# Designs tried in a protein design run: designed miniproteins, single chains, continued (5). Part 48

Each design is a single chain, and the fold is of that chain. pLDDT is the mean over its residues in the fold that is shown.

## One batch from the design tools (miniprotein)

Design m17741
Fold by ESMFold2-Fast:
Structure m17741 (fold): chain A 86 residues (1-86)
Amino acid sequence: MEEEKENIKKALEYVKKALEHLERGDVDSAIEDLEKAIEYLKKVTSPEGKNALKLAEIALEHLRRGDVPSAIAALKGAIKYLEKAL
């Protein structure tokens, strides 16, 4: 139970770092941070954590296609679910 909260907190930290890098135009660093967030999110079992994982994966796909605005929207959604999970 504590381990799941730690995974959610780490995922939230990396999603916020990814968003910060995107605001600075650093897409490559944002992708690296988002991939780390996804690894933590794969370890969570809560419905909110699973919804955040889906949004993080959608954001990563948008970044790989060069759609930064859609990626930012998906990341903001993921943050909302992760904060609700804590």
Scores: mean pLDDT 85

Design m17742
Fold by ESMFold2-Fast:
Structure m17742 (fold): chain A 73 residues (1-73)
Amino acid sequence: SGVERATRHLQEGLRYVAEGDYEKAIEHLEKALETPGIPEEARRHAQLGLEYARKGDGFGAAEHLGQALTVLS
């Protein structure tokens, strides 16, 4: 499903944030956000996580990506 695919990309994005690989994190987060049918609450948190990742703020990114994944659980 689209939600399952988005969840996988968000998990990979969070993993790359934890590794400090922001370029790969951003790639996966952008792919997650291209997925239709994601709940708006999860989409908003994923967008904030992407914004923090673009700024190199790993703690801000992880916090919001974790919240997006919680909504999708």
Scores: mean pLDDT 89

Design m17743
Fold by ESMFold2-Fast:
Structure m17743 (fold): chain A 64 residues (1-64)
Amino acid sequence: SEKEAEEKLKEALKKAIKTTLEHAGEEALEEEIKQLEEWLKKAEEAGKQEVVEKVKELLELLKE
């Protein structure tokens, strides 16, 4: 369960970076940000500090 959550989050991060940069669009960006924020909440609840830091870094990049 925990390892599956980490792998899903890593996969989501890679997809978000590539999709956002290659097919950037306002609505697509907003949906990716919302998904990442939801994953961030789950990671914080699970106590996954390293994952939390990585998701925050990506959110900062996308919101810039």
Scores: mean pLDDT 72

Design m17744
Fold by ESMFold2-Fast:
Structure m17744 (fold): chain A 77 residues (1-77)
Amino acid sequence: MKQKAEEYLKKGKEALKAGDYETAVSNFEKAIELDPDNAEAWAYLGVAYLKLGDEEKAQEYFEKAREIAARKQGLPP
C-alpha cells in the first residue's frame, strides 16, 4: 500500500509543477488515505492549498506534517 501511496504522491507533485493545483490536491489526498503517516504528503497538500489561495488550510496541513514527522522520530510535536 505504501508503494501505491508513493505513486499518488508522485502524480500530485507532477500536477503541482504543472500548475494543476486541484489535481495535485486530489492525488495528495489519495496518498494520505493510503499512508496517513506520510508527512511529505501532508506537506505537499499544504503547498497545493497555498497555491489555491487557501492559506488557513495550508497552515493546518503544514502543522499536521510537522506533527507526524516529529512523532515518527519519537519527538514531541
Scores: mean pLDDT 81

Design m17745
Fold by ESMFold2-Fast:
Structure m17745 (fold): chain A 82 residues (1-82)
Amino acid sequence: LEELVKELFKFLKEQLPHLSEQFDKNEEEIKKLSPKEQALRAGMLAGMMRIHFIVQYKVTGDPKYKEQADYLADLEQQIVAA
């Protein structure tokens, strides 16, 4: 789970660098929670960000956003299952 949470925040900071400070703060808050709560909160964040990239794909038609959304969908499933 800890590695999956790190992977999520690394990906989000790479794709949305203007939100890096906000993601660092969110990661630190999530790391203080129980493993079950970490999985729920990180999974929920992955799901919300997946919707964001789906919207970007529909607006722009740029396939990179679909790839980013698909990556987050897979990561969300792994986090929730951990």
Scores: mean pLDDT 83

Design m17746
Fold by ESMFold2-Fast:
Structure m17746 (fold): chain A 62 residues (1-62)
Amino acid sequence: SMEELKQEIVRAVNKVMDAVEAGDDEKAEKIREELLSTIEDEELRKAVEKALDVAYEQAKRE
């Protein structure tokens, strides 16, 4: 369901931020790719990709 996907996205964003803060960029990229590969809807995939990019950049900037 869309609700399950939204929760998965939120969890993935948090995992990316945790990994980046821990200095594990490889893990952060892996989580991002895994989530994006699961999303079949192109519009939702683009939104998630943008959200992850923003979160990743903000985490890197301290």
Scores: mean pLDDT 76

Design m17747
Fold by ESMFold2-Fast:
Structure m17747 (fold): chain A 68 residues (1-68)
Amino acid sequence: ALSAEQAARAREAAERLGVPVLDGTAHYPRGADLSTATPQPVAPEEREAWLALPAEVRRAAARLAAWA
């Protein structure tokens, strides 16, 4: 698990990238491909907006969510 300090840095980085992070609730299904997966829970409309982001941004946010 990340320390509170590391989690705060991860959230700040995601905010700078303009990527939504569902604070404490964002997670990915076990075995999901982090480059294409959407964080859960996410509404269908939010999922569409998420997938419209550049792949690099989605991968960075997925790594940050997995660390949190």
Scores: mean pLDDT 52

Design m17748
Fold by ESMFold2-Fast:
Structure m17748 (fold): chain A 85 residues (1-85)
Amino acid sequence: DPRIEKAVDAILNGKFDEALNILGVPYGFIEYFLRKVEGLSQEQIDSIPGPYWHLQFYRTEKYLRSLPRDELLKLLKEAYEYGLK
């Protein structure tokens, strides 16, 4: 999917906000990361105070930028296939 590849390129170039706009699911993608990578329950995610959400965006971007391109592409495809909002 060309959109997913463009999102990968945006993430690797430090344009995380652009990548989330390409995917169309900014908060849903962060929530998917917290569930799939960090192992948090939906209840735990829903309990995160507003000021800490900026930290979650930062942590998500940092992790994704640390991945090889193929692993990042795989993770974004999985997130998309599992029906992120």
Scores: mean pLDDT 73

Design m17749
Fold by ESMFold2-Fast:
Formats: sequence, structure tokens, C-alpha cells
Structure m17749 (fold): chain A 56 residues (1-56)
Amino acid sequence: EEEKKKKEELAKELQEKTLEWIEKAYELGLFSDEEIEKFQKEQEKEIKEYLEKKKK
């Protein structure tokens, strides 16, 4: 129980921190444009699938 709780919580925190860090990186220019594009494409793909499913 501790193991699965830890993994799930860590994965969630990791994603949240990653998103926050990426936002900061955009502002500070820490990431290269190619890294930013890669992240944007992944987010765009997930959002697109979610929107398509939501619209039926």
C-alpha cells in the first residue's frame, strides 16, 4: 500500500513540478526552443484527444 501510494503521489508531484518548471523555463529561457516545442506537442496532443473525446 505504501509503495503504490508513494509511486502515484510521486508521479503526480513530478508532473505538477515539471509543468511549473516548464512555465518558469519559458519565462527565463532556460529551455531550448526544441525542448519547448517537444513539450508543447505532447500537451497539444493530449489536449486534442481530450477535446475530441469531450465533443463526442
Scores: mean pLDDT 67

Design m17750
Fold by ESMFold2-Fast:
Structure m17750 (fold): chain A 55 residues (1-55)
Amino acid sequence: SADAEEAGRLGRAASEAGSEEEARRVQDKVTRALAQGDERKARELAREGAEKLGG
């Protein structure tokens, strides 16, 4: 879905922008939310992680 696709893009951006450990944690949280079917939560977690890593 669009939310899952956007969550993936934001998670990838967070991985590129920040520290390896923080990027991994963001990706793990996004993957877990997607596995639970909570695509909206996954997107929100990815965005929060990207902001934290980008700031």
Scores: mean pLDDT 71

Design m17752
Fold by ESMFold2-Fast:
Structure m17752 (fold): chain A 84 residues (1-84)
Amino acid sequence: REKEAQKHLNLGLELYKQGKLEEAIEHFEKAVELLPYSRLGAQASLNLGRVLRELGKLEEAREWYRRAAELFPNYSEARRALAE
């Protein structure tokens, strides 16, 4: 479970670096589905928000940032993204 979620998070990040935004979203969504209430799930939710913002889906991006901050309130990157 954890190894599979980490694999999807890593693959999503690699696709994001390559500009394959829609493919990155699919892998980040799978990582969240596998471990929704974990730090890894919060990281995947933050990355989903970033990709959605790049695609101009600003309201969806904000919802994923909020979810990441709710899962881990001390996850400074997610809280910073919400403060913008």
Scores: mean pLDDT 75

Design m17753
Fold by ESMFold2-Fast:
Structure m17753 (fold): chain A 71 residues (1-71)
Amino acid sequence: SAMEEEIRRRLEEALAGLRRLFAEDPERTREAILEGLERGIAVVESMPLSPELKEELLARLEALRAEVEEA
């Protein structure tokens, strides 16, 4: 659906932006990015989305969280 495509697009843009911010200054941005990702995960979990789309979005958020935590 158009709404699902828009949600995917916005998430991809947001995650790309967070990756750029983290790459520029990991020490300064780590905590803020992790907090933002935790909020994003909670929002996605609360959204009335299909299980498949929800799993997809959560996997993307969790992947970036792991990248930031492991760096």
Scores: mean pLDDT 87

Design m17754
Fold by ESMFold2-Fast:
Structure m17754 (fold): chain A 94 residues (1-94)
Amino acid sequence: SAPVADIRGALEIAVDAAREEAEKKYGPVKSARLTRARVRVTPTPQGYLIEVDAEVEVETENGKKFRARVRVRALSDASGNVTVLDYEVEIEEL
């Protein structure tokens, strides 16, 4: 398995992606909280492919709440650097 730090990095990317997408669509974000994550780690010649399927609860400064589903594909290298390959964000109002 990838080091815990690399997995943590990928999860932080997922939360940040949810925050940024919500902020673009709905205005300033007060909080973003990871509520659920599934992580798949696949060894590659370059290091590890880390695939995250995460749910993030986002609250805007106007008090509206959203659930973001975030899918991230990231590559971690032998130095522990995490590079985002792609991500998708789907947002629904709570």
Scores: mean pLDDT 84

Design m17755
Fold by ESMFold2-Fast:
Structure m17755 (fold): chain A 62 residues (1-62)
Amino acid sequence: SVEDVQALLEQRKAALDETKKLIEEAKKKGLISEEEAEKTIKELDAQEARAEELAAEQIAQL
Protein backbone atom coordinates (compact mmCIF):
# COMPACT_ATOMS: atom_id res chain seq x y z
CA SER A 1 0.00 0.00 0.00
CA VAL A 2 0.97 3.67 -0.31
CA GLU A 3 1.02 3.90 3.50
CA ASP A 4 3.46 0.96 3.78
CA VAL A 5 5.82 2.54 1.22
CA GLN A 6 5.71 5.88 3.08
CA ALA A 7 6.33 4.14 6.44
CA LEU A 8 9.38 2.33 5.04
CA LEU A 9 10.69 5.58 3.53
CA GLU A 10 10.38 7.35 6.90
CA GLN A 11 12.23 4.49 8.63
CA ARG A 12 15.05 4.74 6.05
CA LYS A 13 15.25 8.53 6.52
CA ALA A 14 15.46 8.06 10.31
CA ALA A 15 18.28 5.51 9.89
CA LEU A 16 20.19 7.88 7.58
CA ASP A 17 19.77 10.72 10.10
CA GLU A 18 21.21 8.54 12.89
CA THR A 19 24.16 7.64 10.64
CA LYS A 20 24.82 11.35 10.01
CA LYS A 21 24.91 11.93 13.79
CA LEU A 22 27.52 9.16 14.16
CA ILE A 23 29.62 10.72 11.38
CA GLU A 24 29.48 14.15 13.09
CA GLU A 25 30.52 12.56 16.41
CA ALA A 26 33.42 10.72 14.74
CA LYS A 27 34.56 14.03 13.19
CA LYS A 28 34.38 15.84 16.56
CA LYS A 29 36.42 13.05 18.19
CA GLY A 30 39.07 13.29 15.44
CA LEU A 31 38.43 9.74 14.18
CA ILE A 32 37.80 10.99 10.63
CA SER A 33 38.76 14.13 8.73
CA GLU A 34 36.37 17.02 8.00
CA GLU A 35 36.66 16.19 4.29
CA GLU A 36 35.77 12.53 4.89
CA ALA A 37 32.77 13.55 7.03
CA GLU A 38 31.52 16.01 4.35
CA LYS A 39 31.91 13.40 1.58
CA THR A 40 30.04 10.75 3.60
CA ILE A 41 27.20 13.13 4.52
CA LYS A 42 26.79 14.16 0.85
CA GLU A 43 26.61 10.46 -0.09
CA LEU A 44 23.96 9.85 2.61
CA ASP A 45 21.98 12.86 1.31
CA ALA A 46 22.15 11.35 -2.21
CA GLN A 47 20.92 8.00 -0.85
CA GLU A 48 17.95 9.75 0.81
CA ALA A 49 17.04 11.55 -2.43
CA ARG A 50 17.27 8.25 -4.33
CA ALA A 51 15.08 6.48 -1.76
CA GLU A 52 12.44 9.23 -2.11
CA GLU A 53 12.49 8.84 -5.92
CA LEU A 54 12.15 5.04 -5.68
CA ALA A 55 9.29 5.36 -3.17
CA ALA A 56 7.47 7.74 -5.55
CA GLU A 57 7.93 5.23 -8.41
CA GLN A 58 6.60 2.37 -6.24
CA ILE A 59 3.55 4.44 -5.24
CA ALA A 60 2.87 5.27 -8.91
CA GLN A 61 2.59 1.51 -9.60
CA LEU A 62 -0.01 1.02 -6.85
Scores: mean pLDDT 85

Design m17756
Fold by ESMFold2-Fast:
Structure m17756 (fold): chain A 58 residues (1-58)
Amino acid sequence: MSEEEARELGEKAVELAREGRLEEAQKTGTYAVARGSGKAAEVAKELAEEAGRIAKQL
């Protein structure tokens, strides 16, 4: 998985979290991290953590 794909999936997880679709956000974030390696995994992890922070504020 490329860094750009990781970013797109992570951003999608953030979007889903903002919509209150927390299970889908978690699945998308987990998938992005699992499929990424090196820098792609780091980008996915940062965005998945952002989605988690948004979920806690709901």
Scores: mean pLDDT 76

Design m17757
Fold by ESMFold2-Fast:
Structure m17757 (fold): chain A 82 residues (1-82)
Amino acid sequence: SLRDIANVIRSVAIELFGPGSVEVVAVEEEGAILLTFKEPVSDEDLERLKEASERAVREKFPEAELTFERVSPTQVRVRVRL
């Protein structure tokens, strides 16, 4: 489910950026996961997040395809397709 994928991405983000650095919310109406960071995320950090999230999600949900979109300096939207 979208919520389960959001939990995987939350774990990855906490591992990369530390606890309390990010809020991860599943927006079921949009089929998307919204990540809100306390500090602006660099393009390099966004790429690391993308790579690590894709690997972790693929391990548990091989059918899921993720698309990462920068919404603002502190917000990233992940669209999920099954």
Scores: mean pLDDT 86

Design m17758
Fold by ESMFold2-Fast:
Structure m17758 (fold): chain A 74 residues (1-74)
Amino acid sequence: APLLLKALEAVKNGDYETAVKYAREAADILEQSGKTVAAEYARKWAEAAENGDKETAIKYLKQALFEWFTTPAR
């Protein structure tokens, strides 16, 4: 989950490959923690970043961060 912040910074810097890696790792951690909604948004974020859709990628990344931040397990 904390990796999503690093993914956001990577996107802002145009480093989509690093951003996708962080998002995929965060999604796997969220799934293992039972946070399936946050994991789904993180995966959608990674797909949008792979397609070069910066606006959609940032929206999904922010939603994943919001779901992570509001969950009891972080």
Scores: mean pLDDT 73

Design m17759
Fold by ESMFold2-Fast:
Structure m17759 (fold): chain A 62 residues (1-62)
Amino acid sequence: AKVIAKVTKDYTAKSTEELSLKKGDIVEILKVVDGTTVKATNLSTGKSGLVPASILELVKVE
C-alpha cells in the first residue's frame, strides 16, 4: 500500500539528504524517520529525500 501526501508549502532542502518541494507537489511517504521527519519520493520529479512532516498533508493510503 502507498501512503500519499500533498505538499502544503514550498520547501528548499537545507542539506544533501533533504528534498526540495513545491506547494501542490504529491509525494509518496516511504518511511517515518522520526517524529518530525519522513523519507518521501516526489512523484512529479521522481526524487527521494528527507522532508519535514509538518509541510505534508495526508491525502490517501492505497
Scores: mean pLDDT 80

Design m17760
Fold by ESMFold2-Fast:
Structure m17760 (fold): chain A 58 residues (1-58)
Amino acid sequence: KKLAEALVDIEKTSEDTATLKKGDIVEILEKFEDGFWLVQSVATGERGIVPESYLKEL
């Protein structure tokens, strides 16, 4: 699995955004060329789009 760590707390602001806390581990499902990644939380299973700058690929 391609994994990343959330570097900051992320609040769900739209239907396509995931809620994450700093230190949460996510699976990278898709990397978009506009600087956003589609991810899935390992803990909650929630999927959403987050800025790649908020994530550190493991």
Scores: mean pLDDT 76

Design m17761
Fold by ESMFold2-Fast:
Structure m17761 (fold): chain A 81 residues (1-81)
Amino acid sequence: GKSIEELVEEAKKLFAKGVELFKQGKLDEAIEQFEKAAKLLEEALEKARREGASREKILELEIELGMVRLNLAVVKLVKSK
């Protein structure tokens, strides 16, 4: 499978796509990109925990995942209005 670094880089690209789609009002497409980004960060976090990564590295991944999840929640809230 992909390295932690590859998973994080791919998640960042998907997050950037989600932000651009949200700016364009393409809410369902933005949700899809943010959900994909969250899945990759969840996989990176699981891999980091299995490979015995530092507490600092695990916290960094948790913060990045939290940021993606917050943006996903915001888009879903906007769509509900």
Scores: mean pLDDT 90

Design m17762
Fold by ESMFold2-Fast:
Structure m17762 (fold): chain A 56 residues (1-56)
Amino acid sequence: GDLLIRIAAKDLGVSEETVRRALRLAREGASPREIAEATGLSVRQAEGLIGLARKL
């Protein structure tokens, strides 16, 4: 939900829009590197969001 997206955005220092985009890519099966390249996140941050996408 929106609360988890808001928390992730604060923790990563990015916009909620960036988190939503990264989560969408993660659900579509994108790799951590592909998510990082598309969003400007680090590979490590992208890996964290893939884990979060499995819970959302």
Scores: mean pLDDT 80

Design m17763
Fold by ESMFold2-Fast:
Order: C-alpha cells, then structure tokens, then sequence
Structure m17763 (fold): chain A 64 residues (1-64)
C-alpha cells in the first residue's frame, strides 16, 4: 500500500512536476517530500493531511 501510493506520487511528479502534484493534493511540495520519505500508508496520510483513499483518488484523477 505505501509502495503503491509512493509509486503514484513519483509517476505524477515525473509527468507534471512537484508543484502540480502538491496543488492536486492540496499540500505544499515539502509535504510531498515528507510523504515520499515515509515508510507506512498511515505516515504518508499524516504527512499530507489526507486519507490514503483521498490520496489515491486525487493522484488517479491527475494521471488519467
């Protein structure tokens, strides 16, 4: 789960850049960097202030 969320974040950054990803998630680029350093889905969610489900939904919408 954590690996999946991080893979979506990295793919979105590669396609759109860190600022666009941060905007889509409603967070700062620094919070995105913290999420990528996290080891669990719960830590990623805490870093972004979103649920894992909200993170996946917003990233999937951005990547489609």
Amino acid sequence: SAEYIKSLIREAIERYGKEAVARALGVTPEQVEKALKADTSEEIAKALGLTPEQIVERLAALLE
Scores: mean pLDDT 83

Design m17764
Fold by ESMFold2-Fast:
Structure m17764 (fold): chain A 59 residues (1-59)
Amino acid sequence: SKEEFYKLAYEILLKMGVPKDVAEEAAKRIADLAEKYNLTKEQGEKLARQVAEELKKKM
């Protein structure tokens, strides 16, 4: 579900060092994309990790 993807993405983003406020916004976008494109759990996890790395590079 969208809520499951949100929680999954949020946990990954936090564990990868993304600040809480940024992680909440990014996780919502990831959950929206996961629902729109019917992503698998594995694809959603990969997307969350990629987003975390991109956010860190823009420091």
Scores: mean pLDDT 83

Design m17765
Fold by ESMFold2-Fast:
Structure m17765 (fold): chain A 62 residues (1-62)
Amino acid sequence: SEPVLPPLSPEEEEARREALRKAREVGEAYPKDGLEGSIAASEAGKETYEERMREIEERRRR
């Protein structure tokens, strides 16, 4: 595929994978009736990704 943006670092790719895993875990815990599970999964994934990215930035500062 053609790169549109700079490639992610391995650490950033790991953060993305953890966010996706967390999103699926949270989504599976919610009822499948309606959108609540999808919304909760999306929010959990975003929150997990932001936390991991913050950890990466903190490690880079050290």
Scores: mean pLDDT 73

Design m17766
Fold by ESMFold2-Fast:
Structure m17766 (fold): chain A 64 residues (1-64)
Amino acid sequence: SAQEQLEQQILETLAGLAKKLFLDKYGAESVEVEVESLERVRVVFEKDGKRYEIVLTLEELLAL
């Protein structure tokens, strides 16, 4: 549907912003963002030889 297409475009844009945020602001060495839904955004990043995995809602991601 048109709504599903719009949501997908928004999620892809937000995934790119989240990846840049973790790379630039948090100093991550690598970042992988998987958007499963508006209520489940999975972020995996590595920093100082450690791997971190967090799950955020879209609202929590935008608050970073």
Scores: mean pLDDT 77

Design m17767
Fold by ESMFold2-Fast:
Structure m17767 (fold): chain A 59 residues (1-59)
Amino acid sequence: DAEDFVNELLKKGVPIEEIRLKALKKFNISDPMPRWFLDRIDESSWPDLIINAINKHLS
């Protein structure tokens, strides 16, 4: 579950950029969110963006 994966790492204090990289590796997705795109969005929104990207890839 993408949501459980991301939330577990957040609870462990893993930085959001590391969570993103771990998600790309675990789910074998190409990078749907290059760094320049993420830099334009508040970091508080990054977990939801990562979860949505994983879910869309798995659809």
Scores: mean pLDDT 70

Design m17768
Fold by ESMFold2-Fast:
Structure m17768 (fold): chain A 99 residues (1-99)
Amino acid sequence: SSLEEAEEEVKKLMAEAQAEVEAVVREITGVAPEDIPGDWTLDSLPEEKRKALLERLIEVLEKLKKRLEELKAKSDPESQEKIDKVIEATEKLIEELRA
């Protein structure tokens, strides 16, 4: 039961982060994420907008990581192990976006 509760909270935090990412993409590119062509890349944006988008996306992911760490701190050991994997994936994505 505690594991199922932790999985639902992770799902909720991930959904909130996805909504924030979609809002940032829409704000900076003027295009809804679902309307982005399959061949679209970050290089399609002017350098200034690409930099702004990457910085805003990193902020969203850092906020998600912090909220996941807060959830982990109040979770049982089994739930902590699963939350750690999501934190590691989030950190890796932040590092890739900074490269």
Scores: mean pLDDT 81

Design m17769
Fold by ESMFold2-Fast:
Structure m17769 (fold): chain A 105 residues (1-105)
Amino acid sequence: MSLDTALMFLDLARVAAEEGDLLRAAALALIAVEEFLETQGVKVEHKPITDLEKYAKEIAEIARKAGFDELASLVLRIAEAALAGDRDALLSALDELEGLILSQR
């Protein structure tokens, strides 16, 4: 998949967060991470999203096994912020994620 696809989902995540749908924003951000990992040659295989916390833990483990430790930690922070209803923490984490994705172009 293309880096542009990852950035598109991240933009959609930001819009959702600004509209107050933090759970949707986190889910879209995790899809952006999944797309990014595939651009790095990482095979992402998981069941459809049934629980945000479980999805975040699965994506974080895939990222960690691929050597993306900072990305794995950030994925968990995104889910935690959304579940806590902390919009400012979520937007901050989305900014960090965008910086990470853009640095790998």
Scores: mean pLDDT 82

Design m17770
Fold by ESMFold2-Fast:
Structure m17770 (fold): chain A 84 residues (1-84)
Amino acid sequence: SLLEKMREELEKLFGKERAERLMQIYKDSVIDMAKLILRKVAGMSEAEINSMSDEEILRKALEIARENGDEATARVLEDLLEEG
């Protein structure tokens, strides 16, 4: 997967412990992007978003990205969901 290749590259450059921290920062960043899509594109409230799991947030954002033809965003969200 793309994420597996990214982890291997980061481990090679920065070592295992730093690579794991960078991967977590990346994953958190993708979740934050998904939340932004729910707020700005779907018009969801903070209360609604806060009631959802990370998986539900990612799945809903993926649905919206696909409906809008945003294949690049959809791929990023799909890659993270496949690792969970």
Scores: mean pLDDT 85

Design m17771
Fold by ESMFold2-Fast:
Structure m17771 (fold): chain A 80 residues (1-80)
Amino acid sequence: SAAEEKEKEEILKRLEALAKEAGKILDSNKDSPDYDKLKAKVEAILKRMLDLAKKLEEGKISVEEAKKELDKLEKEVKSL
């Protein structure tokens, strides 16, 4: 439905914004002694974001399940 397509678009936009936020956090910590550990964490989160986007685009996950996974990813990025 048009409503479901709109929700998918909003989830993808939120994933893009979240990926940019994670990248900015990494850039802000480039001189940190924990940079390599933070980079590994960010790369793992970005991979999960890409997997979520792919599943959503392929119809392998519902919009509601995608929202739950996105909420978890948002919490993890905010905890970086």
Scores: mean pLDDT 86

Design m17772
Fold by ESMFold2-Fast:
Structure m17772 (fold): chain A 66 residues (1-66)
Amino acid sequence: LKERIDYFKKAIEKDPNNANAWTGLGKEYLLQKNYEKAIEYFDKALAIDPNHEGAKKLKAEAEKEL
């Protein structure tokens, strides 16, 4: 879990506009059942790429759990 989070954080440091990396970070928090942080990171991905299907789908799943 921590290794994957660190991976995505480093990817974001190299390229803050990497919507896939923000989506991956959100997914890791979703798996930890931290729905609020997951939604925050999916929103960052969608701010970069509004058509990112993965971020849209996973955000809807996280919102359903709130």
Scores: mean pLDDT 83

Design m17773
Fold by ESMFold2-Fast:
Structure m17773 (fold): chain A 58 residues (1-58)
Amino acid sequence: MQRARAVAPVPRTSPDELALRVGEEVEILEEVDEENVLARSLATGEEGIVPKSYLELL
């Protein structure tokens, strides 16, 4: 199971995106493309698309 942490606040700009706070941990479910992943928030259980540039791999 690949985990990552948000290094910056991630805004939700569309319904399929996941909003994250700095330091919030996610589980990476799938790679959508080279720049984006589908992730699940470990705090809320919500799923959505997150840009890889906002994440630090754990």
Scores: mean pLDDT 82

Design m17774
Fold by ESMFold2-Fast:
Structure m17774 (fold): chain A 87 residues (1-87)
Amino acid sequence: MIPIDEEELEASAERVKKHVDELLKKRGIKTKPSDEQYRALAETALRLRQIGDILDEIFAVEKKLGRRLSREEMDELTQKLIEEMKK
């Protein structure tokens, strides 16, 4: 899996905390996530962003080809993108 930078994770956790706290306040929810839960949410959000970037590239390739990729082509492209993101 693509590694997440610790500094990026901490910065994202702080952003997620601010956003979630505002949403909870707006909805009248009194229960707040812990700092550990905010960190887990931030990691999930970063992972979803990575998946979104991969999907966007897959869709861009499919659009250029005018067809859907096969499972093999999709797996190969996904693996290549993951390796490029690790650098």
Scores: mean pLDDT 76

Design m17776
Fold by ESMFold2-Fast:
Structure m17776 (fold): chain A 64 residues (1-64)
Amino acid sequence: EEKKKLFDEALKLYRQGVEAMRKGNYKEAAELFRKAAELFEKSGQTDFAEVMRKLAEEAEKKYK
């Protein structure tokens, strides 16, 4: 797999998720963080993937 490309895409999704959180779009933020987690995991960045999963969980709590 092209790990650098996956990492770069994960960073873009993370940034979009943070912006969604700031705007109160928690459902969108949760989806973006979950996708970022998957891409970070595939790129070998397991610590970042764990952080993304926790951020998605936080976002889910806010719209549930």
Scores: mean pLDDT 83

Design m17777
Fold by ESMFold2-Fast:
Structure m17777 (fold): chain A 84 residues (1-84)
Amino acid sequence: SKEKNIKEAIEYVKKAIEAAKKGDLKKAIEYARKAAGKLMATNDSRTYPALKYLAKAIEAAEKGDLKKAIEYLEKALKIAEELL
């Protein structure tokens, strides 16, 4: 269901934030990609702002910008939670 996919995406974003805070940028990217996949599975355009911030978070993490990665993940989390 759409709600199930959003809830699973939220859990993956939370795991991405935890990994990033521990300096594990590879795990942060992995969890952020899984979150994006769950949001995309909804086929709901209301998820696009959260997907945009997840993409920015992945790019920041790939560049080693821990602070920006966490900032964008937290923005994606807030938007995803507002969809429930």
Scores: mean pLDDT 90

Design m17778
Fold by ESMFold2-Fast:
Structure m17778 (fold): chain A 58 residues (1-58)
Amino acid sequence: SMEMKKKAEEAGAKGATLATIRLGRPPSKEEAARAGREMAEKEGVDPEIAAKAAQRGA
């Protein structure tokens, strides 16, 4: 659904933000994708949608 896709994209953005804080620099695409998937796992949303959203923000 559109709502679940939005939640997954928001999880991706959160993951990328936390990775940026943790690294003290912008994450690589691979680091962003991993952080997005980790956040998606915690929030119970689609990890691949979250990974792609995280990479767009990186």
Scores: mean pLDDT 85

Design m17779
Fold by ESMFold2-Fast:
Structure m17779 (fold): chain A 57 residues (1-57)
Amino acid sequence: ELTLEKAVEGFKSGKTQQGDLNEAINYVRNARLADGVPVESANKTIQEAKKLLLEQA
């Protein structure tokens, strides 16, 4: 139940640190890889996290 959205929200609100955000991004990326998502698409998880961080910048 750890979503990329929750991880980004926690980081933006100051509840979590950069390390926690990086761990959540890696968790989501690895989960996508395990579910058969191509490496190229799974690597876009980092870009999705950056987009979520910028959506209110």
Scores: mean pLDDT 73

